# Designed miniproteins, single chains, continued (4), part 101

Each design is a single chain, and the fold is of that chain. pLDDT is the mean over its residues in the fold that is shown.

## One batch from the design tools (miniprotein)

Design m15507
Fold by ESMFold2-Fast:
Structure m15507 (fold): chain A 86 residues (1-86)
Amino acid sequence: SSEIEKLLKEAAKLVKEKKPQEELNRILAKAFMLRLGVKLEEAEKLIAELPEGEAVRKVIKEKGVSVDEINEILAEIIEEIEKLVE
């Protein structure tokens, strides 16, 4: 969607400007929120806990996804950001 594209471009700008990882992680959480359909606070906990934790287990059960699928979504987000940085 246009919303996720805007977030990925914002993240690429943060990477180019060498902003703190904490700012980048917040944008990653927003992108994860949009991809998985979870709340921002839950997405932030999920990213912090990966590959294991209460938020990870909750998302697996409620969304019917695996840890591997969650990791693949994160990897895809990172790859798209890297493409935009180049």
Scores: mean pLDDT 79

Design m15508
Fold by ESMFold2-Fast:
Structure m15508 (fold): chain A 97 residues (1-97)
Amino acid sequence: AREEALERLLEQIRELSELGKYPEELVEALEKAARYIAEGDLEKALEEAKKAVKLYLEQAGVLDEYTEEEIEERAKTLVEILKERLEALEKLIEKEK
C-alpha cells in the first residue's frame, strides 16, 4: 500500500507540475520530499520542501519578499500536506483491496 500510495502521489505531483508549468528542479524537490516522507525521514523531507518553496517563490518573482522563517513555515505546511495526502492514498488503496 505505501509504495502504491507513493507512486500515486508522485503521479499527482507530476500532473499538477505540468498544469502549473513548474520548472524541473521544483518538480524534483517535490518528488524527493514525498519520497522522504514515505521513508519517515521528515528532516530531509523538510529540506526538500524548503527548496521547493524557494523555487516556487523565485519563479513567481517574490522570493526576496519572504524571510527565511516564513519560507520554513511554508515548507512545514507543505510537508504536512504531502504527508496527509500520502496517508489518504494509503487508506484509499487499502479499501480497494
Scores: mean pLDDT 82

Design m15509
Fold by ESMFold2-Fast:
Structure m15509 (fold): chain A 64 residues (1-64)
Amino acid sequence: DIDISLAMMAVAVLKTTKASEEERKAFGERLAAHSESPVAKEVGEMLAAGASLDEVEAWLLERA
């Protein structure tokens, strides 16, 4: 699924760049507000709520 693959890539980028909790929440808020993808909206909502990158990655793997 391309949506899951793109979300996994976003998580990998955030991990590699060592994004702060504040940066992850801001990214999540924007993703939830502006995405038409149900996967991207859920990932965005999780990040905005303060979910860790490991929690988001686990959620995506369950759907793959």
Scores: mean pLDDT 80

Design m15510
Fold by ESMFold2-Fast:
Structure m15510 (fold): chain A 93 residues (1-93)
Amino acid sequence: MDPAVLEIETSLAMAEISAAVVLRDHKDDPKLVAAAQQVIDLIQKAREAVKKGDYKKALELLKKARDIARTYPELSAAAKALENAIKILEEKL
């Protein structure tokens, strides 16, 4: 297994967990819940792109997820994990 792929998968798992915690803890904030769900959905699509070797598509999806996460302070941990995954993908591409 490519060490870079393992590092990307670890960063994506951390981002997804961080966003899931926001969903759990902020159930009464529909805008934040919608943003966290969009971030999770984009991460899942990016993981599928990585599995297929489509790193360009994965990068585009992760940049969208990062931009959404950066809009909310509660998603800052997810945004940082996404930024780490993006940097690894950019170095590989």
Scores: mean pLDDT 86

Design m15511
Fold by ESMFold2-Fast:
Structure m15511 (fold): chain A 88 residues (1-88)
Amino acid sequence: MEEKRERFKELLEQGIEALKAGDEERAREVAREMIELAKELEKQGDYESAYEAYGAALLILNEVDPESAEAAEVGEKLIETAEKINKL
């Protein structure tokens, strides 16, 4: 639990730093790593943490590539995860 929470914090910090530096490639890489973390959290049934990770990935993608299919897919995953944690 703490290990994945620490990874989430590291990815958030890296994403913010990449966005501040204007490093869109690095920001996109961090978003993809965040999506993979979210998928692993879903496999564990930790839908609340998965929702947070998908949300962070979507925020990063919306800053660098808001019209991408990847951003749209993450948005759909965020809604699906919210429904699983009874956020209706």
Scores: mean pLDDT 82

Design m15512
Fold by ESMFold2-Fast:
Parts: structure tokens; C-alpha cells; sequence
Structure m15512 (fold): chain A 75 residues (1-75)
């Protein structure tokens, strides 16, 4: 489906909602390769202080996973 990032545009802060959105796209491993998904990945990378290449690197995935785990808490 169409990918629209909402919260990342606000203050440039990457919140749990943004991380979960990215994880949703990554879980399918389909949208992550689409042009629309690149914008979301770039926004997430910028929020983490990474270069906004729109590429799902291990560093980007690790940053997202760490943020999600911190927000999600320990089971």
C-alpha cells in the first residue's frame, strides 16, 4: 500500500510509531524496496543521526530495533 510518514516530519524526532511503521514495512520486505518506502527510511535514518540514503543498512535496522525494544519494554 501507499507509504506515508507523518510523525517523522514533526521536529525530526523518530518516535515508536515511526519505528513500528518502519518495522511493518521491513517485516513484509516488499515496501522497503519501493520509492515511497525510501522516504520513510531516509526520515528514520535522519532521526537516528544517520545518513539519509534510503538504504536499509544493518546500522539502520539495529537503531530501529533498539528504539522499539526500549519503547516496547522487556516481556
Amino acid sequence: GPAVFGDVDGDGVFDERDALYLLGQLGRKDAGLLTESEAEIRAGQRAFGLEDDGVLDLATLEAVGRLVKEREGVP
Scores: mean pLDDT 53

Design m15513
Fold by ESMFold2-Fast:
Structure m15513 (fold): chain A 60 residues (1-60)
Amino acid sequence: SKQEEIHQLAAEIARMISKITDPAKAQQYSDRLSEALNLEDLDKRMATLDAIKAELQADL
């Protein structure tokens, strides 16, 4: 289901955030993850999570 995909993507993003050594940067990404997970539209939620993951991959 889309909800299961969102759950797995959020878990992957959380794991990536845990690799950030800068606490302020880690907190910024954690806040963005929380905001994304509160989006009512599942498609918008997925797209926002994909964007966060792409930025994390570029930063790591």
Scores: mean pLDDT 85

Design m15514
Fold by ESMFold2-Fast:
Structure m15514 (fold): chain A 66 residues (1-66)
Amino acid sequence: SPEEKRKAAIQFTSESIILAGDIFDQVLKLRKQGVPQEEIDKILDQQVKKNKEQMAKLKKELDEKV
């Protein structure tokens, strides 16, 4: 239904915002600790990969509501 699609879209958006916020906080902490940018980039690559897997799962659940 349109209402179920709307609820699923809101959940997907909320999760996306939370994941983005966590990445931002981690980058700020690492920079404050003086971690080299090359090491930060490696950590970000791992986190982005993990987030992509989680987002793909959420998107699949959203698509199954159609």
Scores: mean pLDDT 71

Design m15515
Fold by ESMFold2-Fast:
Structure m15515 (fold): chain A 72 residues (1-72)
Amino acid sequence: SELEEIRRQAQQAVSRYSGYAISSIGYDFQSRLYERKNEEESRKYRELSEEYRKLAEQYKKQADQLEEQAKQ
């Protein structure tokens, strides 16, 4: 059914959001770890953290929209 398809898509978006959010946190931690040891590595990890944060935000918005559609 249409509702089953929407729910499946919502589950996929939630899974992607969760994965990217965890990756963003991990890269933020790595950036901090290198902050006083290697400025170049710290910067690269900060950039990765921001990229994955944006991906997480994108999929969170998609998941929220799909969940709202499934309620109606």
Scores: mean pLDDT 86

Design m15516
Fold by ESMFold2-Fast:
Order: sequence, then C-alpha cells, then structure tokens
Structure m15516 (fold): chain A 87 residues (1-87)
Amino acid sequence: LSREELEAQTEVGVLELSVAVLLSVMKELEKLGKLSKEEKIEILEKAIELARQAAEAARRAGDEASLEQAEERLKELEERIEELKKE
C-alpha cells in the first residue's frame, strides 16, 4: 500500500466509526425521550455527510467492500430521514 492508500483506508475506518457512534448516541437519546424529530433529522443529516466522505475515501483507497458498505449506509440513512418526515 502507498501512503495515500493507507491514509484513505484510515479515513474510511474513522468515518465509519464516527457514523456508528452518532447513530448509537441517537438511539440512546431516543430511548430517554430527549430527542425531537428535528434533532433526529439533524443527526441523520450529519451521519449522511460522514458516510459520503467514507464512500469517497473508499474510492480513493480502491476498497470496493467499504465503498459498498458506505453506499448501503447512505441509502439506509436517507430512507430513515424520509420516514421521519412522514411522521
């Protein structure tokens, strides 16, 4: 691996963990009844931004598996926002 590829792989890992942490915190706050619909959408929008960055990093790294995971995550997050908007 080149330095550029290693840096891109590291970026993918950090961004994927960041998305997972945000979603975990959101789930905990939801259980406590401490999140409004607007706050949930805001957190999900932030997670989408991070997931898009992860997809781009995966492309730079040539990591097809991580790219597929990031794209799947993006679809899930977008669907969740649409579901919240219907409520």
Scores: mean pLDDT 82

Design m15517
Fold by ESMFold2-Fast:
Structure m15517 (fold): chain A 100 residues (1-100)
Amino acid sequence: MSLEEFRAIVERTVAARAAELAAATKDVTSTSPEDIARAEEAARALTDATVAEHPDLSEDERRAIETGVRIALLLGPHDPDLARFAANVALLLLSGEELD
């Protein structure tokens, strides 16, 4: 898979979940471990669906997508901007620019 193709997948996945992240943080004082667990389950389901759509993904690319989406949904109830930043960091790691 190309870096551009992977970037499009991650950005589309994060954008699709932006509304859910905003809704989840609406009542941040009411955020419970159960809400976080449900967000994590949704993240796993979404990453599984995304990976199934792209069966030619390498194990590293699959793990990067899974990590990015899970972090975005887990942190969303606390900080949507931080969640989005974490997803972008996962993309940067896949690009190899950070690794020597």
Scores: mean pLDDT 58

Design m15518
Fold by ESMFold2-Fast:
Structure m15518 (fold): chain A 74 residues (1-74)
Amino acid sequence: SFEEVLERVREILRESGLSEEEIESLVKMMTDMHEKAGLSIEDVLRALRALLLKERVPGAEEIARRIEELMEEL
């Protein structure tokens, strides 16, 4: 389910050192992409991965790899 995917994303981001405020901001963005813009779960995860790499977030490469692994499980 989308909620299970969001919880796994929260855990990946938390383990990578993001604050709860940063995590919930990203989760809100993902929810809006899926629920309001109609993007598939896979497209939302792809967008998150691209954003984190573009913004050069600390640990972005490792986070991106873990998101890619999650996408392969869908």
Scores: mean pLDDT 83

Design m15519
Fold by ESMFold2-Fast:
Structure m15519 (fold): chain A 81 residues (1-81)
Amino acid sequence: SEEAEKYLKQAETIFAGGFGSDQALEAALLVYKAYLLSEKKVPLSEAEKRVNELRAQVDASPEAKRALIQWAARKLAEIRG
């Protein structure tokens, strides 16, 4: 979808910029949102809800935050080739 592509492009720009951990988390959440919209075919409202739930879970664990960032970088590379 156009929305998914927009979020992927934003995440791509952040990752390419070599920004700090907080920016990397925001980029990872954008990749996750795009993934939900394009691959899981969930509505935008549900994707927003799941992103907020994931943010709360990840905020409680530095390990989970790092895992999400690593997953998102791999997922973005997979999508772009």
Scores: mean pLDDT 82

Design m15520
Fold by ESMFold2-Fast:
Structure m15520 (fold): chain A 100 residues (1-100)
Amino acid sequence: MKFIEDLEKLAKSSPNPELQKALQEIVERAKGKTEEEVIRIAIDFAEKSPNPAIKGEIISLVVSLAREYNIKLTDEQIERIKAALDEEGARFVLGVIEKI
């Protein structure tokens, strides 16, 4: 799956070791899954992360990949993104989603 391959490349190229580890764990859970299931896995992982910077970076990545692969986020996924980020981070990410 090209989506997983792109995610794995981004994980390996990340200068942030905490983000790299988080993305690698998402890739491992995502193997054999559909692109929509991978997005759900990534959002779940971001929600459970204690680091707000890592949450924001994972969600931003999910939005970017959803755009590239023409995957529409559900209302439930958007609400989960809002809950995982602070108000300002959520507004920024949702603004990007609306432009897609």
Scores: mean pLDDT 72

Design m15521
Fold by ESMFold2-Fast:
Structure m15521 (fold): chain A 80 residues (1-80)
Amino acid sequence: DELLKKAREHLEKAAELLKPKAPEESEKAMELLRKDPNSIEALQEAASILYKAILETPDAPREAIDELFKAAQYIQEAKK
């Protein structure tokens, strides 16, 4: 599914951008994406982990937030 592929690409970018500030959460999210790359449930769980990491990191890069938002949009569209 093209939408799930786009969601995964944006989640991977968000995780990479967040890795210097939240390496453990970034690694956990990436592991979920590798294990179940076409699972909506896995993509939502990865997004949740990254969102929580951003909330716990006051100086999280804006680009990571933007990438996470894009991923969330693709996940929502795929659920329709």
Scores: mean pLDDT 83

Design m15522
Fold by ESMFold2-Fast:
Structure m15522 (fold): chain A 94 residues (1-94)
Amino acid sequence: STPTTVREVAEQLVVLSDPEASAEEKDEARTTLFEGRELIIEEGTPETLAYVLSKLPENLRDDFLKLVESTPIKNSPEIEIEEGVLVLKRVVMK
């Protein structure tokens, strides 16, 4: 997957945490991230993780980090997004 896809997912996470976002916008973001499709994040670099984090507001970064912290694998980051499908499998935290 490409950095552009990573950015798009990060922007959808921003919409979910924005209290000014419309219900329709939040529903679309929620569907993309959690209910409508699998979102796959596998195989990346620490720089890829930092890039995603840099696109998120402070409170969303915390939520994203909690998600990655639930992974059992700590040896390498795995972030790859394809066709708007996100499945966070394994991400190493520094």
Scores: mean pLDDT 50

Design m15523
Fold by ESMFold2-Fast:
Structure m15523 (fold): chain A 92 residues (1-92)
Amino acid sequence: MKVALCEGVRNEEEARRAGELAAEAGCQAVLVVNEDKAAAERGARALRRAAGARVVLIVKTREEAEALLKSLGFKKVEKRRVGDVEITIYEK
């Protein structure tokens, strides 16, 4: 199972790029991480509209989200960056 971890997207263009990168990597879901719940919810809405991917909200820091994924048996396999958009691909 592959998932993409995305730090909070700021606009629809960043959301589109994050979704495209996750789809190209074969990810089954995009995990939107932001400590601010409202910002996480905005990012998730943008990703659902732009990418059509399954989107999961994680209202935590990036470090806490990465620790959670590791505790669930996920391994970091790659990072992809396009402009200001970075996704980290995890596999289990």
Scores: mean pLDDT 77

Design m15524
Fold by ESMFold2-Fast:
Structure m15524 (fold): chain A 62 residues (1-62)
Amino acid sequence: MMREAHESASEAVRRANATGEPAVGSVVNSKDGAIHHLEFYPKVMDEDGNLTVPTKFLGTEE
């Protein structure tokens, strides 16, 4: 369970890979000060053998 303070994107990615479950992280848009909440998934290998970290946009908090 996340603390009330949101994790950074890099920590969310690390946690998703450690648990095999999606992890939520936050990114601050420096232009608007808006906080974007993103869901990071464990690494996925495509058919060409390249590793990708899938990301889903959840919403924005102004």
Scores: mean pLDDT 68

Design m15525
Fold by ESMFold2-Fast:
Structure m15525 (fold): chain A 80 residues (1-80)
Amino acid sequence: AEKPIKVKITVTLTLDDGSTKTFSIEDVVVNGVPENEEKVQAVEDEIRALGPRASAVELAVEATDEDGNVTKRSGTVTRP
């Protein structure tokens, strides 16, 4: 079996009115599947609902494997 990976995801939306909304989720991923898919899906659904009102999205992902190795990814996406 693949080793479990602890994942921390932070999503910051900048809305058209200049406000920001931050979502954070921590989960364990095994074989590419989140342990709590319902929690991940709920956050995705809320982000998608706010998407048409968001001028920018900042994403930060931190993954820690079983051996304590940390991989970080970050990026910003601008929506039309």
Scores: mean pLDDT 71

Design m15526
Fold by ESMFold2-Fast:
Structure m15526 (fold): chain A 89 residues (1-89)
Amino acid sequence: LQEEIDRGVIQIALAVLLTALRNEKVPDEVLKEVEELSQKVIDALDAGDYETALRYAKELLELLKKHGFSEDSIRLVENIIAQLEKLLA
């Protein structure tokens, strides 16, 4: 039950992130790369592969920091990483 709730929280956070990305002032090529990487996190979560989801989430965080995304978007991904780490503990 708790694992299902935690997964749901991560899925909601990813949906909020994808919505927030529409307000970011970055090139379309960067937005596409972020959306593709976010989809890889979602696919890994759906497969129950939390290790792979965590790896892609960390790659996503580095990409957001590299391209100067908002603190709100960065915080959302940091929260996703923290929640995934709890699922793996």
Scores: mean pLDDT 80

Design m15527
Fold by ESMFold2-Fast:
Structure m15527 (fold): chain A 72 residues (1-72)
Amino acid sequence: PKEFQPGEPLTSVELARKMLEAGDDLEKIKELGAVYEEDSTEAVDRLLGKYKGEPVHEPGSLKNPVLREAKK
C-alpha cells in the first residue's frame, strides 16, 4: 500500500477535507482546512498529529468511515 506523501498532489488536500467532515470537532478541524488552503501540507500534518496525538497514517486507508460521510 501507499504511504502518506506531502507534496503538490491533491491527495493531501482531499485528506484535510475528509478530516473536516469528521464528526468529532468541526471548529478545531476547520482550522486545519484554513491553513491547508495556503498550500501548507507540512503545517497541516503537524496540526493533525498535535490534535489527534498521532499523525495521519495512509490517507487512502482510514479506520473510521470518514470517506463514506464525505462522499454522502
Scores: mean pLDDT 45

Design m15528
Fold by ESMFold2-Fast:
Structure m15528 (fold): chain A 76 residues (1-76)
Amino acid sequence: MEPSQEYIDSFKDERIREANRLGEATTPEERREALVEMVRRALEAGVLSEEEAIRLLQTVEGLSREEAEEIVREAR
């Protein structure tokens, strides 16, 4: 099932908040860790399945399926 547009917008907002929390300058590694943590929270809350999280990461973040699957694995 596709995530709702409201959830996609909420995910984008949460990502912006997380980036702001990390400070003005973020490394690719810090951005990756923030993304893993956001996915972990969504999976733990039961708002996304693993496949929905992969699809969302591909659509919102422009990640490849392999990169999205790696993020979801780290979030487990």
Scores: mean pLDDT 70

Design m15529
Fold by ESMFold2-Fast:
Structure m15529 (fold): chain A 93 residues (1-93)
Amino acid sequence: SLDRAIKALEEAGKELVKIANEASEELGRQAESAIKELLDLIRKGTLTVEKGSKLMIELAKVANEASKTNPEKAREAMGKLAIYAALATVEAS
């Protein structure tokens, strides 16, 4: 269901923010901002391929930088985020 997909995405997003914050406060703020925007667009049904692609690229860059501090957790969090974002987008359609 959409609610389950959004909850899973929110939790994966929180994990990425936590890992990013462990690397730097600025990186954590970037992750939090991008995840907040992604969730808002999904909840409003206004997510486009262009906006989603931009946000996912930004989050992938955050995860790549955070991977210098904890590669396993960063890869896991980004992997879950990508899957749950895709599921939430399909469920919202």
Scores: mean pLDDT 84

Design m15530
Fold by ESMFold2-Fast:
Structure m15530 (fold): chain A 65 residues (1-65)
Amino acid sequence: DEEIRRALEGLLKALEEGNEAAALAGAQDLSTLGMRDEAERIIALIREGRLEEARELVKRLLSQL
């Protein structure tokens, strides 16, 4: 779970900085850590340009850890 938390924190930072490449990489890492469904949704939101919704989803996941 510490690895998941670190991945989510890095993903949130990338989204806040507008770094799409880093955000996609972070979402892929999240998938390898067992959060595949959440990672797929985050990737879809990023690809659709829905970055605010992606950030809110990541914040919610972090608050649940």
Scores: mean pLDDT 83

Design m15531
Fold by ESMFold2-Fast:
Structure m15531 (fold): chain A 133 residues (1-133)
Amino acid sequence: SIAKKIFDKILKLAEEIMDLEGVSPEVKERVRKALKEIGDLVIKMLESKDPEEQVKLAKEVRDKARELYEWLKADPSVPESVVRFAELVYNAAEAIYIVVLENKDDLETARMLVLIYLKFLQVEAEKLLEEVK
């Protein structure tokens, strides 16, 4: 799956940013778990043939991404770069939710737009990693 390959790269970028910033093992494991759960939901959403199920899954992706962002933002021990990474994930999840909701009658267009936003997230995460290096 193209989406799985993109998300695997996003997860690797998160790992590299957290490693460079010296993030605690506890925070690193929670971020890893949250991103894997979000990735699994994105894959399930893209595989769904039911537009109502796609919208529900897209909302769950957005809600989980928001929870990750708000949790990291509230922890003063978390580096700004890691908070910014979570914000990029949340912004992409919000955009994905909107395009899935607006394209319920065209599942092919919805899936294409989701892949575009995942690719934009990957590119923005790569730029963030270069700022941290």
Scores: mean pLDDT 90

Design m15532
Fold by ESMFold2-Fast:
Structure m15532 (fold): chain A 91 residues (1-91)
Amino acid sequence: MEAARLSAAAIARHTGLAPEEVLARLREEVARDPTLAKALELTVLALALGDEELAVEAIARMFALTPPADHPALVAVLRELGVPEELIEAA
């Protein structure tokens, strides 16, 4: 989970916003213009803040945006980022 915390800290540092405010804005951006990069950032920030329900929602969005043949690679990336298996399977 160190990578997720570092991402959250970096976003907060560069935006001057509280992490919860960054999370709210990123959630709106993912809803408006979904991309794998935005959904991944939303996942790592949600996990850093303990919002497991939002993390599952963001992971489900990543699977929806990824071709089925590439799902094993997506799962590997999520595991490298320290995403719990339970949350990956729930998505």
Scores: mean pLDDT 73

Design m15533
Fold by ESMFold2-Fast:
Structure m15533 (fold): chain A 74 residues (1-74)
Amino acid sequence: SAEEWLAGARAYVDSLLPSLTPEEAAAVRAALDRLEATIRAQPDDEAGIEREERALMGVVFRALHRRRAREAAE
């Protein structure tokens, strides 16, 4: 379900937040909040939910890429 998917996404994000910069963490949290808000306000807006899901994935992938580069520099 969308609720189970969202719970999994939240748990995954929460596991990443301590390793991200404040800027990266804020971007990921904001994208997740937008997705959650869209599901809550308009659960029948499949296109809107898919758009916010893609946005969250993009932000997460960028944050992970930056984290890996930062870790490799240490």
Scores: mean pLDDT 81

Design m15534
Fold by ESMFold2-Fast:
Structure m15534 (fold): chain A 70 residues (1-70)
Amino acid sequence: MKEELEKKIKELEPKAKEGDAEAQLEIGWLYMKLGKVEEALKWFEKAVEAEASEELKQSARDAINLLKPL
């Protein structure tokens, strides 16, 4: 449900703003479930720039690439 997804985003925002790449990636996917592609892209881009494993950054890049094929 939309309300559950939005609450989860709010719970993750403090961690994501502190630079938690896992939280940033999860928020991106939550925005995708909400159909908010522009917001999802912003969070995936933040996850790519964050201090994280190459595996997590690759997951974020893959998500961005999934949203870019036009």
Scores: mean pLDDT 79

Design m15535
Fold by ESMFold2-Fast:
Structure m15535 (fold): chain A 70 residues (1-70)
Amino acid sequence: SAAAQAAYDEGLRHLEARDFEAAIEALRKAAESGDAALTAQARTYLRLIVREAPTEAVRRRAEAALADLG
């Protein structure tokens, strides 16, 4: 959907700006949209954030988002 795509694009913009908390939230919304392709892409970026997280707090937040998504 357009709303799911917008959430995904917002997540990538925040990630580029290194606003990790906002990026995680936007990617989570994209993944919860029910769009299978956007869900897969958002999960991929959440896993990337886990790997590259600048702090333990950011890493835990991304891991929690992935756990909630299944």
Scores: mean pLDDT 85

Design m15536
Fold by ESMFold2-Fast:
Structure m15536 (fold): chain A 82 residues (1-82)
Amino acid sequence: SPVEALRAELAAEARAHSQELDKRIADVTKEGNKKASEALKNGDVETAQKYLEETQKKIDELNAERDRFEGEAVRRLLEAGD
């Protein structure tokens, strides 16, 4: 079925995109934690908190990118029919 082939292709694309975003989230988390840890070692709790908040905002935006990509894949599949 052409729809089954499209479903498989869209699922593979969504999975590949999700894996790329997971790597970006891991990198953002690692860098953010490093900066926060360094600030804490210097006794700068306010700067550490700011780095954690900035890191969380970046993670939230990457997750929003994932949701948009997956939502578009679902839309394309629904438009193709059953």
Scores: mean pLDDT 87

Design m15537
Fold by ESMFold2-Fast:
Order: sequence, then structure tokens, then C-alpha cells
Structure m15537 (fold): chain A 97 residues (1-97)
Amino acid sequence: MELAEKAVEAFRKALDAIAAGDFETAIEYFQEAMKLELKMNLEERELFNEEVAKLFRERVDVASWPAVAEVSQKALSLMDKEEIRKAALKLHEELKE
């Protein structure tokens, strides 16, 4: 619950930073949002994904997509691959139950 809210706020701040041309700050907020998402259970991730989709509809136009894509790719490249693997395994385990 708190993780989803914090991740949405971090994602929102990342989009605000992209709009301001502050890509360094945007990368940091995207990275924070992704780290929080990796700690979420399935229900929290569904809430996060719904809110993120809403923010994209409200704030991201077609012209902004290349910047959003570049920031998200850079943020992901700075993430520990082991953290991503652990999150994927946890999600796979939850889907089996």
C-alpha cells in the first residue's frame, strides 16, 4: 500500500523532471519508482500500474515519448540485475499460488 503510493509519487516526479528538461533528476526518480515496484506484491503492482497508466494519459504526449523511453532505459541500466531477477521470481511464485 505505502510502497505503491511512494512509487506513483516518484514516477510523477520523474515525469515532471522530464517536462522541465532535468533528465538527471528524472533518471533518479524513475530508478526509485522501479526499486519500490520490485518490492511490491501483485496487488500493490496492479494499483501502481493503474495509476502509472493514468499519469501517462494525463501528462505524456506523443512528442514526449522518446524522452520518457530514454530516461526509463537509463534508469533500468543502473539497476542491479539480481534485484530484477528476485522480483521476477517472487511474482512467478505468487502467480502459481
Scores: mean pLDDT 71

Design m15538
Fold by ESMFold2-Fast:
Structure m15538 (fold): chain A 89 residues (1-89)
Amino acid sequence: MTELSEEEKKEIIEEVLREAEALAELTEEQREAMRKMLERHLEILEDPERAAEISARLRAARSDEERMETLAEIYGVPVEFLRELRALE
């Protein structure tokens, strides 16, 4: 598969954000955090070795709290933002 261009990645991110906004009202901070998470997620998907490492770390987590802290570290967002997004489910 050909590598996704930066333009294609941006389009995917904007589409996901548009769908999220249609389902729930997002604060400016939540929208920005979600954008950063999606950008990081697409980057990870293009690196199978890093994706495998992340999967192993998540499997090693002993609790939901530890998994959220691990995800926050991986995506470079505060754990509070992940808790806020989870609360919207």
Scores: mean pLDDT 71

Design m15539
Fold by ESMFold2-Fast:
Structure m15539 (fold): chain A 91 residues (1-91)
Amino acid sequence: MIELKELSEEEIKRFEAMTPEELREYVRQYAKEKGLPESEIERLLAMLDELLADPNKTRAEAFAEVKREIDGIPRDRAEFLARYGRVPRTG
């Protein structure tokens, strides 16, 4: 029954009260605080949009899934992607 054990009851209520736009802004800010590049942030926002489109997912559940994905990205990888991801390749 306790599906969102990684979020507090206050956080669950807060995210459930958020609009999809507000939740996207929150995810973007959270990912930026983790040092993720814009390409990864856009991927995470696309993931959030797909989760929010699922009628079996609440807003808090959608955020929890995206947060798990963000927390699973090591900071050194985020820095690597910022430096080498989606930049022109040179010899």
Scores: mean pLDDT 69

Design m15540
Fold by ESMFold2-Fast:
Structure m15540 (fold): chain A 82 residues (1-82)
Amino acid sequence: SMEAERQQRKAELRRKIEELSDKIVELMTAAKRQPLTPEQRELLEEAIKYLSKAVELLRNDGDFDEVEEYIKKAEELIEKLQ
């Protein structure tokens, strides 16, 4: 039961990371046609850093609460770019 719940949470975090990664790729692709402002570039770079930290922690079976916190920080930064 606890292991099944843990694997379910890991799968949900993995899906959120994939969704954010897709959004970042879309933003980077759009930036090739219409360059980001310096402020927008800084937000995008910060979002990529947080997402990378979430990926590494999840891969290494780190603290899922910490993974979720990094995902939320990346999400907030990406939302500011939309």
Scores: mean pLDDT 86

